Designed miniproteins, single chains, continued (4). Designs and how they scored, part 72

Each design is a single chain, and the fold is of that chain. pLDDT is the mean over its residues in the fold that is shown.

## One batch from the design tools (miniprotein)

Design m14639
Fold by ESMFold2-Fast:
Structure m14639 (fold): chain A 71 residues (1-71)
Amino acid sequence: SLAELARALTPEAVELALKMYEQGESPGIVLQKVRDWVVARLKEMGLSERAARTAATLVLHDVQKALQAKA
């Protein structure tokens, strides 16, 4: 399911976001790059652009929470 795919990518997306933030990237740029990465991975798994963007929104919610905890 879409939610299952989002859940599977969330830990790696959070780790990627925190690494970029620690390397000095702004939270806004980190969120854009992580969203693009998640969308690309989901499209590689066979999802449409629309479905990939929807799932990415779910992943980005947890990524945003992780970044806010570091601010």
Scores: mean pLDDT 84

Design m14640
Fold by ESMFold2-Fast:
Structure m14640 (fold): chain A 75 residues (1-75)
Amino acid sequence: MYRELLERARELEARVAASEREAAVLYAAAGILRAAAFFEAVLEGASEEELRRELGADDEQIRKAREMRERLLAR
């Protein structure tokens, strides 16, 4: 579920606020989890409004989500 990946990303981001020395590693890990959460949300059928609200998706990411869903539905 994409919400689990997003919560893990938020947990890592909270840890960054507590330790400057770990910042670079935790930011990279959070970024990977957010990207994974986006792809999983698209596959789970999350609406464009959910993608924008929960994941901060921009217009380009929404366009990519539409393309991915069209490919999935075509087969």
Scores: mean pLDDT 75

Design m14641
Fold by ESMFold2-Fast:
Order: structure tokens, then C-alpha cells, then sequence
Structure m14641 (fold): chain A 88 residues (1-88)
């Protein structure tokens, strides 16, 4: 439903904010340069995902699903980069 897509957009935006926060903490706490680079890449992907999720809230219904699916893919990639950074 339209309401489900709107709720998904909000959830993806909140998830992106959380990933950005986690990545910033890694950058501040780590002395490992590779971990910093992975966290910086994760921030970039999370910001792109947040922008797509926000755009979906104002997009035609027919485009909302595609924008949200793209945002979700970016967040999954960001999460994997942060998991790798935490192992360093």
C-alpha cells in the first residue's frame, strides 16, 4: 500500500542515520587507516540512501518502490563495509 511505502521510506531514513552514526564512531575510535576508509565509504552510501528514501516520499507511486529498493541496496552495502571495518 502507499502507506506501507511511506513507512518504509521513513524506516530507511532512520536506518541510514544510525549507520552514519556508527561509522563516525568507528572513525573516531580506530587507528586503522583501512577501517577509517571503509567507514567513510559507508557514510557516503548511507547519505545517498537517505536522499533516495527522502526523494521516494515525494515521488510518484510508480517510482517509489524503485527508489526504496535502491536505498535498501545501498544501506546493505554500507552495513557490510561497517562490519568489515569493525573486524580491523
Amino acid sequence: SEKDLQLRAIALQLRAIGLEFDAELIIKKTDNEEAKKLAEEAIKLAKEARDLAMKALHAPIEEQQKLLDEADKLLKKADELLKKAKEL
Scores: mean pLDDT 89

Design m14642
Fold by ESMFold2-Fast:
Structure m14642 (fold): chain A 74 residues (1-74)
Amino acid sequence: MSDAEELIKKGLELYKQGNLEEAAEYFDKAAKLGSGELRARALRNLGQVLHKLGRIEEAERYLQEAMALLREAA
């Protein structure tokens, strides 16, 4: 498994526990380390966490970037 996938997994565990800020940090790290589909998954998760934190404009930007990346990924 890639390091990016492990970071996404940890972020999801933190998200389930309600540690939203720490979950966002892990998804951000995963997005920076990953590429293609992995980066898109990390950005999508980051956007969802930021939306729950009330950071709506940032959340929308990352979700849009994830969607664009998924369309370009083979």
Scores: mean pLDDT 82

Design m14643
Fold by ESMFold2-Fast:
Structure m14643 (fold): chain A 72 residues (1-72)
Amino acid sequence: SEFEERKKRIDELAKQALEAIASGDEFDYGVYVLALAVDLTVERNEASKGNEEAKELATYIEQKLDEIDAAA
């Protein structure tokens, strides 16, 4: 499903951001965090229209960004 595909994308972006932190790659870190922020904006916009899956994904991205910020 599109939901599962979007969730896998979020998981992969978060994983890459955490790996970039561990390796000290500030450029890759910025790229993956920006990609998550763009996806968050899209999901928040869809959630505002009553899309429950988008609301769940927005919350999930926020949790991943908090985890990334804590690791940085």
Scores: mean pLDDT 87

Design m14644
Fold by ESMFold2-Fast:
Structure m14644 (fold): chain A 74 residues (1-74)
Amino acid sequence: LEASFQADMEATYEAALALVEEALSLSEDEEFKEELERIKRRAEEAYRAGDGLGVHAELIAAAVALSIAKERAA
């Protein structure tokens, strides 16, 4: 059960990082880039702490940020 939670958390963390990196690639706004870096850092901290809910929250934050980045890039 613990191993299953760890695998799900790792997948969630990797997804959050991928979304942040895509958003960073679309953005030229330095303040927005700083916010993306904060999301990435919080996701890393939650993952290292074993906080699955924290990692999932940062995945949602990353998805919202990517949506904003795509809208601004259009």
Scores: mean pLDDT 81

Design m14645
Fold by ESMFold2-Fast:
Structure m14645 (fold): chain A 84 residues (1-84)
Amino acid sequence: SMEKAREAIAQSLFDAAPEVIEQLKASPDPEDQELAERLEELLKNKSFESADEMLSLLLERAVDLALKKQEERLKKEKELLEKL
């Protein structure tokens, strides 16, 4: 059912959000701090609308983190190659 699927997705997001919020709070970047505060407000509300916004923000951040991780790997590989 659509309601059951939507509820499961929302619950999964709410379950995952605290870990992401904690990681963002550990970041020295002020933008990450602001994002963490926004996610906490959305998590507190626990509505389907807040889950939709949370999903959008989490996906956007996940892409950003994946890109940063890729850039760090490429930089590290370049430094290792220059050391050889």
Scores: mean pLDDT 76

Design m14646
Fold by ESMFold2-Fast:
Structure m14646 (fold): chain A 89 residues (1-89)
Amino acid sequence: SMKKITRHTVVEQLSPEEKERLRRALEKAVREFGAKVTITLPDGTTKTVDGSEEEAIAAVREAVDLLDQPGVTLTVEFKDGGIAVYTAK
């Protein structure tokens, strides 16, 4: 069975430079491993993107911009079994 490796990061008031670093890191990982991207808004609305590499990268870029809003959660499930979760406070 593939081990699910989950990393959970809480983010507070990301600067534009921190957002850009996160976008670049996640884009690189999506290109390397492939991913399913889920964005959860503070009202509980969930958007899931499980499609092309370009769609996953676009979803990650959008989600990182939303991480300046408290209560937003970004979940990136990599096809190698790694999971990265980012929750805004």
Scores: mean pLDDT 81

Design m14647
Fold by ESMFold2-Fast:
Structure m14647 (fold): chain A 118 residues (1-118)
Amino acid sequence: SEAEKYLNAEDYEKAVKAYEEEIKKDPNNAEAWNNLGRAYLKLGDYEKAIEYFEKAIELDPNNIEAWENLAEVYEKMGDYKKAAEYYEKAAELYKKMGMEGLAEKYKEKAEEMKKKAK
């Protein structure tokens, strides 16, 4: 899509506008909500990023990328407890899909976050 081209080109302001138009046409598009969240994360707007990743998960709880992105936002905010919880969720979903290498990777990230949480 045009929005995806802007996101890949790191034109985050144009990506936001393009994904907002996609969402107006199809508000149930979990992938568009997730990608809107990614654009806001890159712009440093963590509150909007969280809102849109949570919307993506509401629409599709199996959107592993949205769980990973929520964990990354909370990690960047220094909320290591929440980051660990969301990395664990991503690991569980990868394991359910038979992606053992990715499951282990995100399980290790969750353990790292738990250590940082003291």
Scores: mean pLDDT 89

Design m14648
Fold by ESMFold2-Fast:
Structure m14648 (fold): chain A 84 residues (1-84)
Amino acid sequence: SAAEEAALRAAKAATKDIKEGKVPVTKGTAAAIAAIGAAAGARLGLPPEEVARSAEAAAKAAEAGGGEEAAKAAREAAEAAAAE
């Protein structure tokens, strides 16, 4: 799916940038965690719309200043959607 491909691509790009030292660990880690959370939602078989919503929630949390908050928001959104 387009959402799954986008999430996986973002996760790989963020991980590569962190590994190569191109971005500060804190900022790169927040981006990677957000992308991984979105990818996890896609792997759980959530509809593309729900995966996109989870990714947007993670991005907003990351912008608010927390890589851990971004990961938590993405995971919680994916789990909540999967439980329903």
Scores: mean pLDDT 58

Design m14649
Fold by ESMFold2-Fast:
Structure m14649 (fold): chain A 94 residues (1-94)
Amino acid sequence: MLSREEAKAKIDELLEEFDKLVKKLKAGEITYLEYKSELVKLFEEFKKILAQLPREVAQEAFAYFLEKSLQIAREHGDKATELLIGYLFSEMLN
């Protein structure tokens, strides 16, 4: 099982990957379809982290990732990314 500290470190790595993806999209280095594909893969990696955590820690990790990913999207002024994040989190709850 992952500790809280190990989970946070892994989530921080995913948040760095997400920030890089948003920057590549804004720079025109990737298409929106490539961006969506990579973001879905990032969320699949996040689900694997959650599966390795006790329920209480998984809830904390979920809230942390949601808060920080929305902050990154807002800092870049990308409303489409905010909506896509909301959709991907809602799919995880189903």
Scores: mean pLDDT 81

Design m14650
Fold by ESMFold2-Fast:
Structure m14650 (fold): chain A 80 residues (1-80)
Amino acid sequence: SKIDKILDELEKKYPELKETIDQLREDVANLRKAEAAGDGYAGAIYRVRITALLEDIRFKAGFSPELEKKIKEIIDLINA
């Protein structure tokens, strides 16, 4: 998946964020399962969790144009 490839790149550049990125990967997979099942309630929960994890990544890594580009691409792919 495109999101998994972006997350792999983030883990390589920010190895200190591996645990947060792995949780993000799990929550994205669970979001896609909820969407496939038509579970709007579970989908909403995972979207909130994903948003919080992306903000945590921003906070811990600090500002980087490359990081912001990757986060935006993840958000766009989730909302597609």
Scores: mean pLDDT 87

Design m14651
Fold by ESMFold2-Fast:
Structure m14651 (fold): chain A 73 residues (1-73)
Amino acid sequence: SSLVEQLKEALRETADLLRQLGRTSAADEILSLVDAGEEQLPHAAAMARFAGRALPEVAEAAERAVELYEQYQ
């Protein structure tokens, strides 16, 4: 499913930006949820939303992940 693939990619991009900012624990948590399967995507999307609201540097990537999740559900 292309939408799920795009969502997972956007979540991984958000995690990569978090890692670049030294937020390694948050990045690892999002990646673990993405790799755990589709049932954990709501949790991964919620974490991305929180990160985007807290950190301007990841806001654009996080907003993309949240928008893709809204389309997925």
Scores: mean pLDDT 87

Design m14652
Fold by ESMFold2-Fast:
Structure m14652 (fold): chain A 65 residues (1-65)
Amino acid sequence: SLEELLEEARRVLPGLSGGLGEAARLGIEAVELLLADTEENREKAEELLEEMKKRREEVARKRAE
């Protein structure tokens, strides 16, 4: 569930830094908005999740080089 995903994300967040830590924070904020179950929050959460995905993918690609 989204709530379980949020719990897992919060658990690993202290061990993350830089771009990965920022991506995790964006994801946590997005999931919290989704749990609030508001149409406005749903739209904002989608934007934050997309931003998180882009940042996480950039970090992963740069680390793979």
Scores: mean pLDDT 71

Design m14653
Fold by ESMFold2-Fast:
Structure m14653 (fold): chain A 61 residues (1-61)
Amino acid sequence: SDLEEAAQALYAAVKAGDEEAARKQAKELAKLLSKIHGIKDVEKTAETIYKTVKAAVQDKA
């Protein structure tokens, strides 16, 4: 699914330390979630997703 692909791409980008790619994938995931769940603030949702995934990846090191 598009959601699964975007989530995997985001995780891979964060793990690789590619901030530009990670932020791009977080925004794509936020757009997909906004279509499914009626989320109005895509930009805020993208930032929350990025920060959450980054924290989770850093905790595994």
Scores: mean pLDDT 76

Design m14654
Fold by ESMFold2-Fast:
Structure m14654 (fold): chain A 89 residues (1-89)
Amino acid sequence: MEEEERRVNEEVRELVEEARRLIEEAKRAIEEGDIEKAEKLLLEAAELVERARRLAEEHPVSEEVRREIFEAEIEVSLGLMRVSVLKLA
């Protein structure tokens, strides 16, 4: 129980940290005009965040970790929306 909760919290934090790194790389790609690269990075980040969310729904995780997942979900959604707008231009 205690060890399982700690392992899941650690796995979720690792997924969120990797997703946030990809989001930051995607922001730089957008600034450089590489919209295709930004889209790929954001889709990869979205997959990591979805995995983190599923783990948090199936296992007990801290309120802090749940907040970190939510913040990453918002950042991915905003990034993908920005990419969609730029693809129309």
Scores: mean pLDDT 84

Design m14655
Fold by ESMFold2-Fast:
Structure m14655 (fold): chain A 63 residues (1-63)
Amino acid sequence: MTDEEIEALFREFDRDGDGVLDGEEMLRLAERLGVSEATLRSYDTNGDGKLDRAEFEALLRSL
């Protein structure tokens, strides 16, 4: 997966345009990727309940 594809997917799921994915956006992402919410939360390195672009990229590269 290219950086352009990762950026496009992130922007698609970042409904609020705030540069992070949270709550409902994370649920949609989990369903789209076929992973559990627990898997997404394991990439939340700062523990704030959100995925930033770096965490999102790490997740996609691990799949």
Scores: mean pLDDT 75

Design m14656
Fold by ESMFold2-Fast:
Structure m14656 (fold): chain A 61 residues (1-61)
Amino acid sequence: SLATQLVAERGRKEAEEILAEMSKKSKEEASKEFYKLWGKRFENLEEARKYVEERFKKYAE
């Protein structure tokens, strides 16, 4: 539905902004923030990007 697409787009934009901010931090600082925000532990920024892509893949247009 349109509402589901809009919610997914907003969530993806917020996740991409978080990824951009975390790319400016050390790996350890980024890992702690990801765990705080999403409850997920990532080895590196690439894993975090894959997580975001997989989460929003079904809403890709």
Scores: mean pLDDT 73

Design m14657
Fold by ESMFold2-Fast:
Structure m14657 (fold): chain A 94 residues (1-94)
Amino acid sequence: MILSGFNKEEAIEYYLLAAAAGILRSDSPETKEALDQALKELAKLSGKPLEEVRKKAEELAKNNTVEELEAKVTEMFMKVKGLSEEEFKRRLAA
Protein backbone atom coordinates (compact mmCIF):
# COMPACT_ATOMS: atom_id res chain seq x y z
CA MET A 1 0.00 0.00 0.00
CA ILE A 2 1.47 3.36 -1.07
CA LEU A 3 1.71 5.83 1.81
CA SER A 4 0.23 9.30 1.35
CA GLY A 5 2.94 11.98 1.33
CA PHE A 6 5.59 9.91 -0.48
CA ASN A 7 6.61 10.77 -4.01
CA LYS A 8 7.18 7.83 -6.41
CA GLU A 9 10.93 7.61 -5.64
CA GLU A 10 10.37 7.67 -1.85
CA ALA A 11 7.64 5.00 -2.15
CA ILE A 12 10.03 2.77 -4.15
CA GLU A 13 12.76 3.24 -1.49
CA TYR A 14 10.28 2.47 1.30
CA TYR A 15 9.14 -0.78 -0.35
CA LEU A 16 12.74 -1.83 -1.11
CA LEU A 17 13.70 -1.36 2.56
CA ALA A 18 10.56 -3.26 3.66
CA ALA A 19 11.34 -6.09 1.20
CA ALA A 20 14.95 -6.31 2.47
CA ALA A 21 13.71 -6.50 6.08
CA GLY A 22 11.26 -9.21 4.97
CA ILE A 23 14.12 -11.21 3.41
CA LEU A 24 15.99 -11.19 6.75
CA ARG A 25 12.82 -12.04 8.77
CA SER A 26 11.78 -14.92 6.48
CA ASP A 27 13.18 -18.43 6.11
CA SER A 28 9.92 -20.04 4.88
CA PRO A 29 9.12 -20.83 1.21
CA GLU A 30 5.69 -19.15 1.49
CA THR A 31 7.12 -15.81 2.66
CA LYS A 32 9.82 -15.96 -0.06
CA GLU A 33 7.06 -16.42 -2.67
CA ALA A 34 5.16 -13.42 -1.22
CA LEU A 35 8.37 -11.35 -1.38
CA ASP A 36 8.90 -12.42 -5.03
CA GLN A 37 5.40 -11.16 -5.89
CA ALA A 38 6.02 -7.87 -4.04
CA LEU A 39 9.31 -7.42 -5.93
CA LYS A 40 7.52 -8.02 -9.26
CA GLU A 41 4.99 -5.29 -8.42
CA LEU A 42 7.80 -2.96 -7.30
CA ALA A 43 9.60 -3.61 -10.63
CA LYS A 44 6.43 -2.58 -12.51
CA LEU A 45 6.04 0.53 -10.33
CA SER A 46 9.70 1.59 -10.78
CA GLY A 47 9.91 0.59 -14.49
CA LYS A 48 13.07 -1.41 -13.69
CA PRO A 49 13.83 -5.09 -14.42
CA LEU A 50 12.79 -7.54 -11.71
CA GLU A 51 16.39 -8.78 -11.37
CA GLU A 52 17.65 -5.22 -10.67
CA VAL A 53 15.01 -4.66 -7.97
CA ARG A 54 15.65 -8.09 -6.38
CA LYS A 55 19.42 -7.46 -6.41
CA LYS A 56 18.97 -4.08 -4.66
CA ALA A 57 16.76 -5.67 -1.96
CA GLU A 58 19.30 -8.49 -1.46
CA GLU A 59 22.17 -5.95 -1.24
CA LEU A 60 20.26 -4.02 1.46
CA ALA A 61 19.63 -7.30 3.34
CA LYS A 62 23.37 -8.20 3.16
CA ASN A 63 24.63 -4.76 4.24
CA ASN A 64 22.13 -4.02 7.04
CA THR A 65 20.66 -5.76 10.07
CA VAL A 66 16.89 -6.34 10.23
CA GLU A 67 16.78 -3.79 13.09
CA GLU A 68 18.49 -1.14 10.91
CA LEU A 69 16.13 -1.79 7.98
CA GLU A 70 13.01 -1.76 10.19
CA ALA A 71 14.23 1.47 11.87
CA LYS A 72 14.59 3.13 8.43
CA VAL A 73 11.12 1.91 7.37
CA THR A 74 9.66 3.32 10.62
CA GLU A 75 11.55 6.61 10.14
CA MET A 76 10.17 7.00 6.60
CA PHE A 77 6.65 6.19 7.85
CA MET A 78 6.92 8.76 10.68
CA LYS A 79 8.32 11.35 8.25
CA VAL A 80 5.40 10.97 5.81
CA LYS A 81 2.94 11.26 8.75
CA GLY A 82 4.78 14.35 10.06
CA LEU A 83 5.37 12.63 13.39
CA SER A 84 8.29 13.24 15.72
CA GLU A 85 9.63 10.29 17.72
CA GLU A 86 7.90 11.72 20.83
CA GLU A 87 4.56 12.10 19.00
CA PHE A 88 4.86 8.57 17.59
CA LYS A 89 5.47 7.17 21.10
CA ARG A 90 2.50 9.12 22.50
CA ARG A 91 0.22 7.74 19.75
CA LEU A 92 1.35 4.16 20.49
CA ALA A 93 0.70 4.73 24.24
CA ALA A 94 -2.83 6.05 23.60
Scores: mean pLDDT 70

Design m14658
Fold by ESMFold2-Fast:
Structure m14658 (fold): chain A 55 residues (1-55)
Amino acid sequence: MKLETENLVIEVEGDKIIITGKEPLTALPGGEQEGNKVVLDLSNPVAQEILKLLE
């Protein structure tokens, strides 16, 4: 699954959610950050909340 917005690209690969922004993402608990990219496990409540907000 892939969701694309004005500022974010969100991709689901297996058991992970990958969030790529135009600016560094600094406020996602439990995520691994690399510049403007954050990887979250789908079992993480934050990942589920993000998917819900983009629906």
Scores: mean pLDDT 68

Design m14659
Fold by ESMFold2-Fast:
Structure m14659 (fold): chain A 75 residues (1-75)
Amino acid sequence: MKVTSHLVDGILYVGVSGPLPLSEEEIEEAARKAVEEARRLNAKAIVVFAPTEEEAKRVAEKIKELTDLPVYARA
């Protein structure tokens, strides 16, 4: 699994890629990295990208457990 992130106009764009399906451990790691980076950069929202909408939603739901920031999933 690879996790990349970029801050653009206060929004943290998080890309998650790798062999599917993502394991629960990979989802938790991706979510933790996203939340830590958002906190470090004072992001206002998080947008998650993954190869499928289902995988993006799984990561986004895990991020929502860890932060009150708006979180969006995209394929």
Scores: mean pLDDT 82

Design m14660
Fold by ESMFold2-Fast:
Structure m14660 (fold): chain A 78 residues (1-78)
Amino acid sequence: SERIERLLKEAEDYLKQAREFLSKGDYEKAIELANKAIELAERAGVLATFEGDQDALNRAKEIIKEAEKIVEEARSKM
């Protein structure tokens, strides 16, 4: 699905930005961007589940897991 692919790509872009801000010590920005990645990946995961797209669902879950790690690391350093 084009919609799922766009949501996953946008989530991956936010995840990349979250990692960059985390590496620079901008913890509030890292959390903000990681949460945006989670929201988009969750939306993609719901759609993937209804469409039976297991690969897209697995990608969404991976993005969420990585973004949650960024949030926890950033919070631990604030």
Scores: mean pLDDT 91

Design m14662
Fold by ESMFold2-Fast:
Formats: structure tokens, sequence, C-alpha cells
Structure m14662 (fold): chain A 56 residues (1-56)
């Protein structure tokens, strides 16, 4: 596929769904909703940063 723009578009298109899945996963591990949301957002921020650091 076409470089960084396509990866970012795919990430953004799936961001909300992935966020919900990560929050649910952390809640199932016993974290409260606020902590689960913070952990999920941190993971997504790292993923976005990795995409931004790619060659395109």
Amino acid sequence: SAGKAALIAEFEAKREERLKALVEGFKNLGFDEELAEKFAESILEVEEEVIRRSKR
C-alpha cells in the first residue's frame, strides 16, 4: 500500500474500534474505566508515533 498516509488513514479509521477493544480488555483485567482509557490511549499514541516515524 501507499506509504505513511495510507497507514495513518487505516489507523484513524480503526482508532475508535481499537480504543473500545483495548478499554474492554483492560477492564477485564480488573482496571477501572478511567485507568483502562488512559492505558488504551497511551498504547494508541505509541502506535501513531511509530507510524509517524516511518520513512513516509
Scores: mean pLDDT 76

Design m14663
Fold by ESMFold2-Fast:
Structure m14663 (fold): chain A 78 residues (1-78)
Amino acid sequence: EDIEKELKEKEELIRRLMREATEALLAMYRTIVSEEEARKLEPKIRERGEEAEKEFIEKARKEIEEKKKKEEEKKKLE
């Protein structure tokens, strides 16, 4: 059906999983280091998580767009 719906669903899934991973990593750091050290690491960990999230979303978008482009080209050729 709507390829934009597939993109949105994958983006939402990636964002959710990356958010969960980032929070889990922060929780682990809070367990093994002092709260002061965890606070110093938190912005760097969140920034890394946001960068990874953008990278995965971009890769997923490109893959879906490439698939759509090939299907549209085939449909136009047929």
Scores: mean pLDDT 76

Design m14664
Fold by ESMFold2-Fast:
Structure m14664 (fold): chain A 119 residues (1-119)
Amino acid sequence: MIELTESGGGTVPEGGSVTLSSQYTGDFSSVFRLSWWQQKPGEPLKLVASISADGSKQLYSPEYQGRATISLDSERKTLYLDLRNLKKEDTATYYTVATVIENGVVRWRFGQGVELTVV
């Protein structure tokens, strides 16, 4: 079973940049995709970016294309999200999700989330 622990949030100035991190532990062999999701109070989870388990294929939601970069460091066992040109609208909790296949069943494993406040 894979586990995800996010870090790198906090309070950052508008117009700045931030790198969010998620360290993974446990069984990576069942993982086929890792993703970053934005959660605002009263709103549904919104996909920011996703990456294949081998790190070769990245996908971005339209509102984050050109403003976000997702990357995977297999040596550090860490998933990164670089966010640029921050706006107050980027204030949210950001979750990492591992999409896994276990015994032919697709499952989602969530981290605890990391808070980002843009001021």
Scores: mean pLDDT 85

Design m14665
Fold by ESMFold2-Fast:
Structure m14665 (fold): chain A 68 residues (1-68)
Amino acid sequence: GIATKLDQALSLLSSYPGVTATKVGDTTITASTSLAPTQQIALVLRLLGDYPDLTVTLSGSTITISAK
């Protein structure tokens, strides 16, 4: 289900050095990144590929993931 996918996405984000991720309520994850721009783009593309049922948004150095 969506909750399981959010928990998996949170675990993936937390596995990256330079990423601090937290769950906000039951439907949203916010992650602050200190990654280089190329690494940040690669992470966003991976999230989009692995979790097509989730919305992934990049704003500056912050990645936001939410249920669709």
Scores: mean pLDDT 80

Design m14666
Fold by ESMFold2-Fast:
Parts: sequence; structure tokens; C-alpha cells
Structure m14666 (fold): chain A 61 residues (1-61)
Amino acid sequence: SAAEQAVLDRTIRENRRRVDEVTAEGKAAGLSRDEILTKIGEVNRELARRYQAELAALAAA
């Protein structure tokens, strides 16, 4: 649906922005690649949970 597509598009945009932010901040702080990847994994898990919750809310509407 258009509503589901909007949630997906918004989630992809948010993920890209947050991954770029975490990567830039991690590099500036002198973090290792593994530490940066761990933080990216946390962002991906948070956004995946939010995406599923938003889809469930649309299904309930």
C-alpha cells in the first residue's frame, strides 16, 4: 500500500542518515571498525523494531 511504502521510504532515509552520523562520529572519536560496526548494528536493530511496530499500527487501523 502507499502507507506501507511511505513507512519503508522513511525508514530507509532515517537508517542512511543515522548510519552516516554514527560512522562520522565514530571516526572522529577514533573508534575501531568493529566498534563502528557494532553501533551500526544497534541502529539497524532499533529501526527494524520501529518499522515492524509502524507496520503493525497500519494493519490495526
Scores: mean pLDDT 89

Design m14667
Fold by ESMFold2-Fast:
Structure m14667 (fold): chain A 59 residues (1-59)
Amino acid sequence: MSAEERVAETVAAMRAAGVPPALRADWEAGLRELLAAGDHELADAVVAAIRAYLAELRA
């Protein structure tokens, strides 16, 4: 999965999990800023952390 696809999937997962709009917007903006800066490894790590957190919330 590309970094861009992973960001989009993460945003969709946050929306589905009911993460507050302000927090979702802040995290999306942060991820896009990391990608624009070329920090793909850090962006991927942040996406993975968010995905793990959302999975635990659903368990």
Scores: mean pLDDT 76

Design m14668
Fold by ESMFold2-Fast:
Structure m14668 (fold): chain A 89 residues (1-89)
Amino acid sequence: MEEVLKYLGKGLLHIKAKDYDGAIEAFEKAAELDPNNADIWTLLGDAYFKKGDYEKAIEAYQKALELDPNNAYARKGLEKAKKKLEELE
């Protein structure tokens, strides 16, 4: 659990630095340690979205909503990612 928080902190620092690949790596480690935490999958979706990988962002947000259907952040992220992917098609 303490190690999960350390990886989440690293991921958020990478987001602030606009190092989205570093953020993805850190959040993937957090998801390995706590795979049933919807907030981690939401953060992973946000990192993919910021990188412009909308398909992977959609997958991560869907996983978050599978774990917590009431997660408003994941729902909003999913809607934005789908809209971006549709606009690029």
Scores: mean pLDDT 86

Design m14669
Fold by ESMFold2-Fast:
Structure m14669 (fold): chain A 65 residues (1-65)
Amino acid sequence: SMAEEQRKIEEFKRELERIGAEVVEVKGDTVYVRLPETTVEREVGMAIRAMGIGIEYGYSVKLAK
């Protein structure tokens, strides 16, 4: 149902926010996120975690420009 899908999306967004990722846009099963300005090593680590959360929730996570 739409209510169940909305709950799933909101829960997914909260998990991304917990690791410091900002949700910029949602297009179908693709979610665009912005990471905080940091070192390349930390950015890569955050991106890997964000993608992992995406896999758990069934969404593709991509970095926004």
Scores: mean pLDDT 79

Design m14670
Fold by ESMFold2-Fast:
Structure m14670 (fold): chain A 89 residues (1-89)
Amino acid sequence: MSPRELLEEAIEQLKKIKKEAEKTEPIDPRDVDPSAAVTEAILRAAEEEDAIGLVGALMYALAATLEAPPEQAVASLERVIAALEARLA
């Protein structure tokens, strides 16, 4: 799998996480923005063609969104998605 293919897959998975985040209330909300850390982790995994690292980065994104208020989770995911799409363009 190429770095571009890994980024495209990551973007699709993040869009799915975002759709779920729009519907859910967090059990234990956090006042943190994971967008920078998630973006860097996904980009590194894609550049290194590390599919396992990519899965780890997506799991980190999911865990972080479950701990954030829905509005913050959606906004953070939108920033990550936009940053990854910019790298593909």
Scores: mean pLDDT 70

Design m14671
Fold by ESMFold2-Fast:
Structure m14671 (fold): chain A 67 residues (1-67)
Amino acid sequence: MKLAVIIVGSDPEEIEKLEKLAREKWPDEELYFFRAEDVEKALELAEKLEKEKGIPTVVLVTPDKLK
């Protein structure tokens, strides 16, 4: 199955950790990684991908962006 993973963050090391976590959690899925400026933009992109492409989406946020 195709799965879109949208990562919200600015720290390259934390982003890499979330990409690794996603690959470990969903090893049998075809993962597509996207970046967003903030959680609001990530949620807008997720809704668009699910509506227009039918791709299930998860949003992962680095600790520094949880506000």
Scores: mean pLDDT 78

Design m14672
Fold by ESMFold2-Fast:
Structure m14672 (fold): chain A 68 residues (1-68)
Amino acid sequence: GEEIIRLVEEAAEAIERRDLVTARENLVKAAELLKEAGREDALPAIGEALEARDYEKALEIAREAAAK
């Protein structure tokens, strides 16, 4: 939904600013909303990217999931 896209965009801006705490928080919130929207298929990949501290990869996965 619109809320997921907004959180993903906020995470992207946080990554550019090197604010990784805000980036992680917004990506986690986006993942929670994706689960509520029935997009649970994206959650393991987002979780793995966040554990690897690959915030750019987590952002890419969240963007793709939000676009469907």
Scores: mean pLDDT 81

Design m14673
Fold by ESMFold2-Fast:
Structure m14673 (fold): chain A 67 residues (1-67)
Amino acid sequence: MESLEKAIEAARAGDFEALKKAVEEMEKDIKNPDELIRALSEVGAAALKAGNAEGYTYANERILELL
């Protein structure tokens, strides 16, 4: 899924604007909430591993909106 790959790359790079745009694409592409939560969890994990605290927080905030 291209939007997920973009989000992971943006999370690793610390590019918050690119991350936000890619997450918005993911929310349009992934219609199942459980699948979207899993994808956002991967993005958050990638951000955390890269030391991107802002990206990690953003991914978790988006997950909380789906609960």
Scores: mean pLDDT 84

Design m14674
Fold by ESMFold2-Fast:
Structure m14674 (fold): chain A 57 residues (1-57)
Amino acid sequence: MEKKKKEAQELLGKASEAFRQGNDKEGEKLVKEAGKLLGLSPEETEKLKKEIKELAA
């Protein structure tokens, strides 16, 4: 299961870059995909999205 965690980390990095560039739709899609790989609930995925946006500020 290590492979999915690394892939999710890469997606979160791309999401952070997308948010920094103002591509909110792309960033949101990347966070949702990462959340799915990590087995997160929709609520946990929304929390993760907020954290990634804060890191990109």
Scores: mean pLDDT 80

Design m14675
Fold by ESMFold2-Fast:
Structure m14675 (fold): chain A 72 residues (1-72)
Amino acid sequence: SFGEKALLAATQGKLEEAEKYADEAEKNGDYYGASVAYRQLAKRYEEKGEFEKAEEYRKKAEELLQKAIEKL
């Protein structure tokens, strides 16, 4: 799935690829997969000192998790 690809890419430090796959996961309604991927992206950007981008992705992950719960 795109969510799995995004998480793997983010874990490997391939941030641009991870962002692409996370976006595709969201567009395909995989809100849980996208949420997990964006949380990992937030951690990676925080590690790089990009705190604003990390916060944006953390908030996006929380919003997507809420959408995933509502769909259950």
Scores: mean pLDDT 85

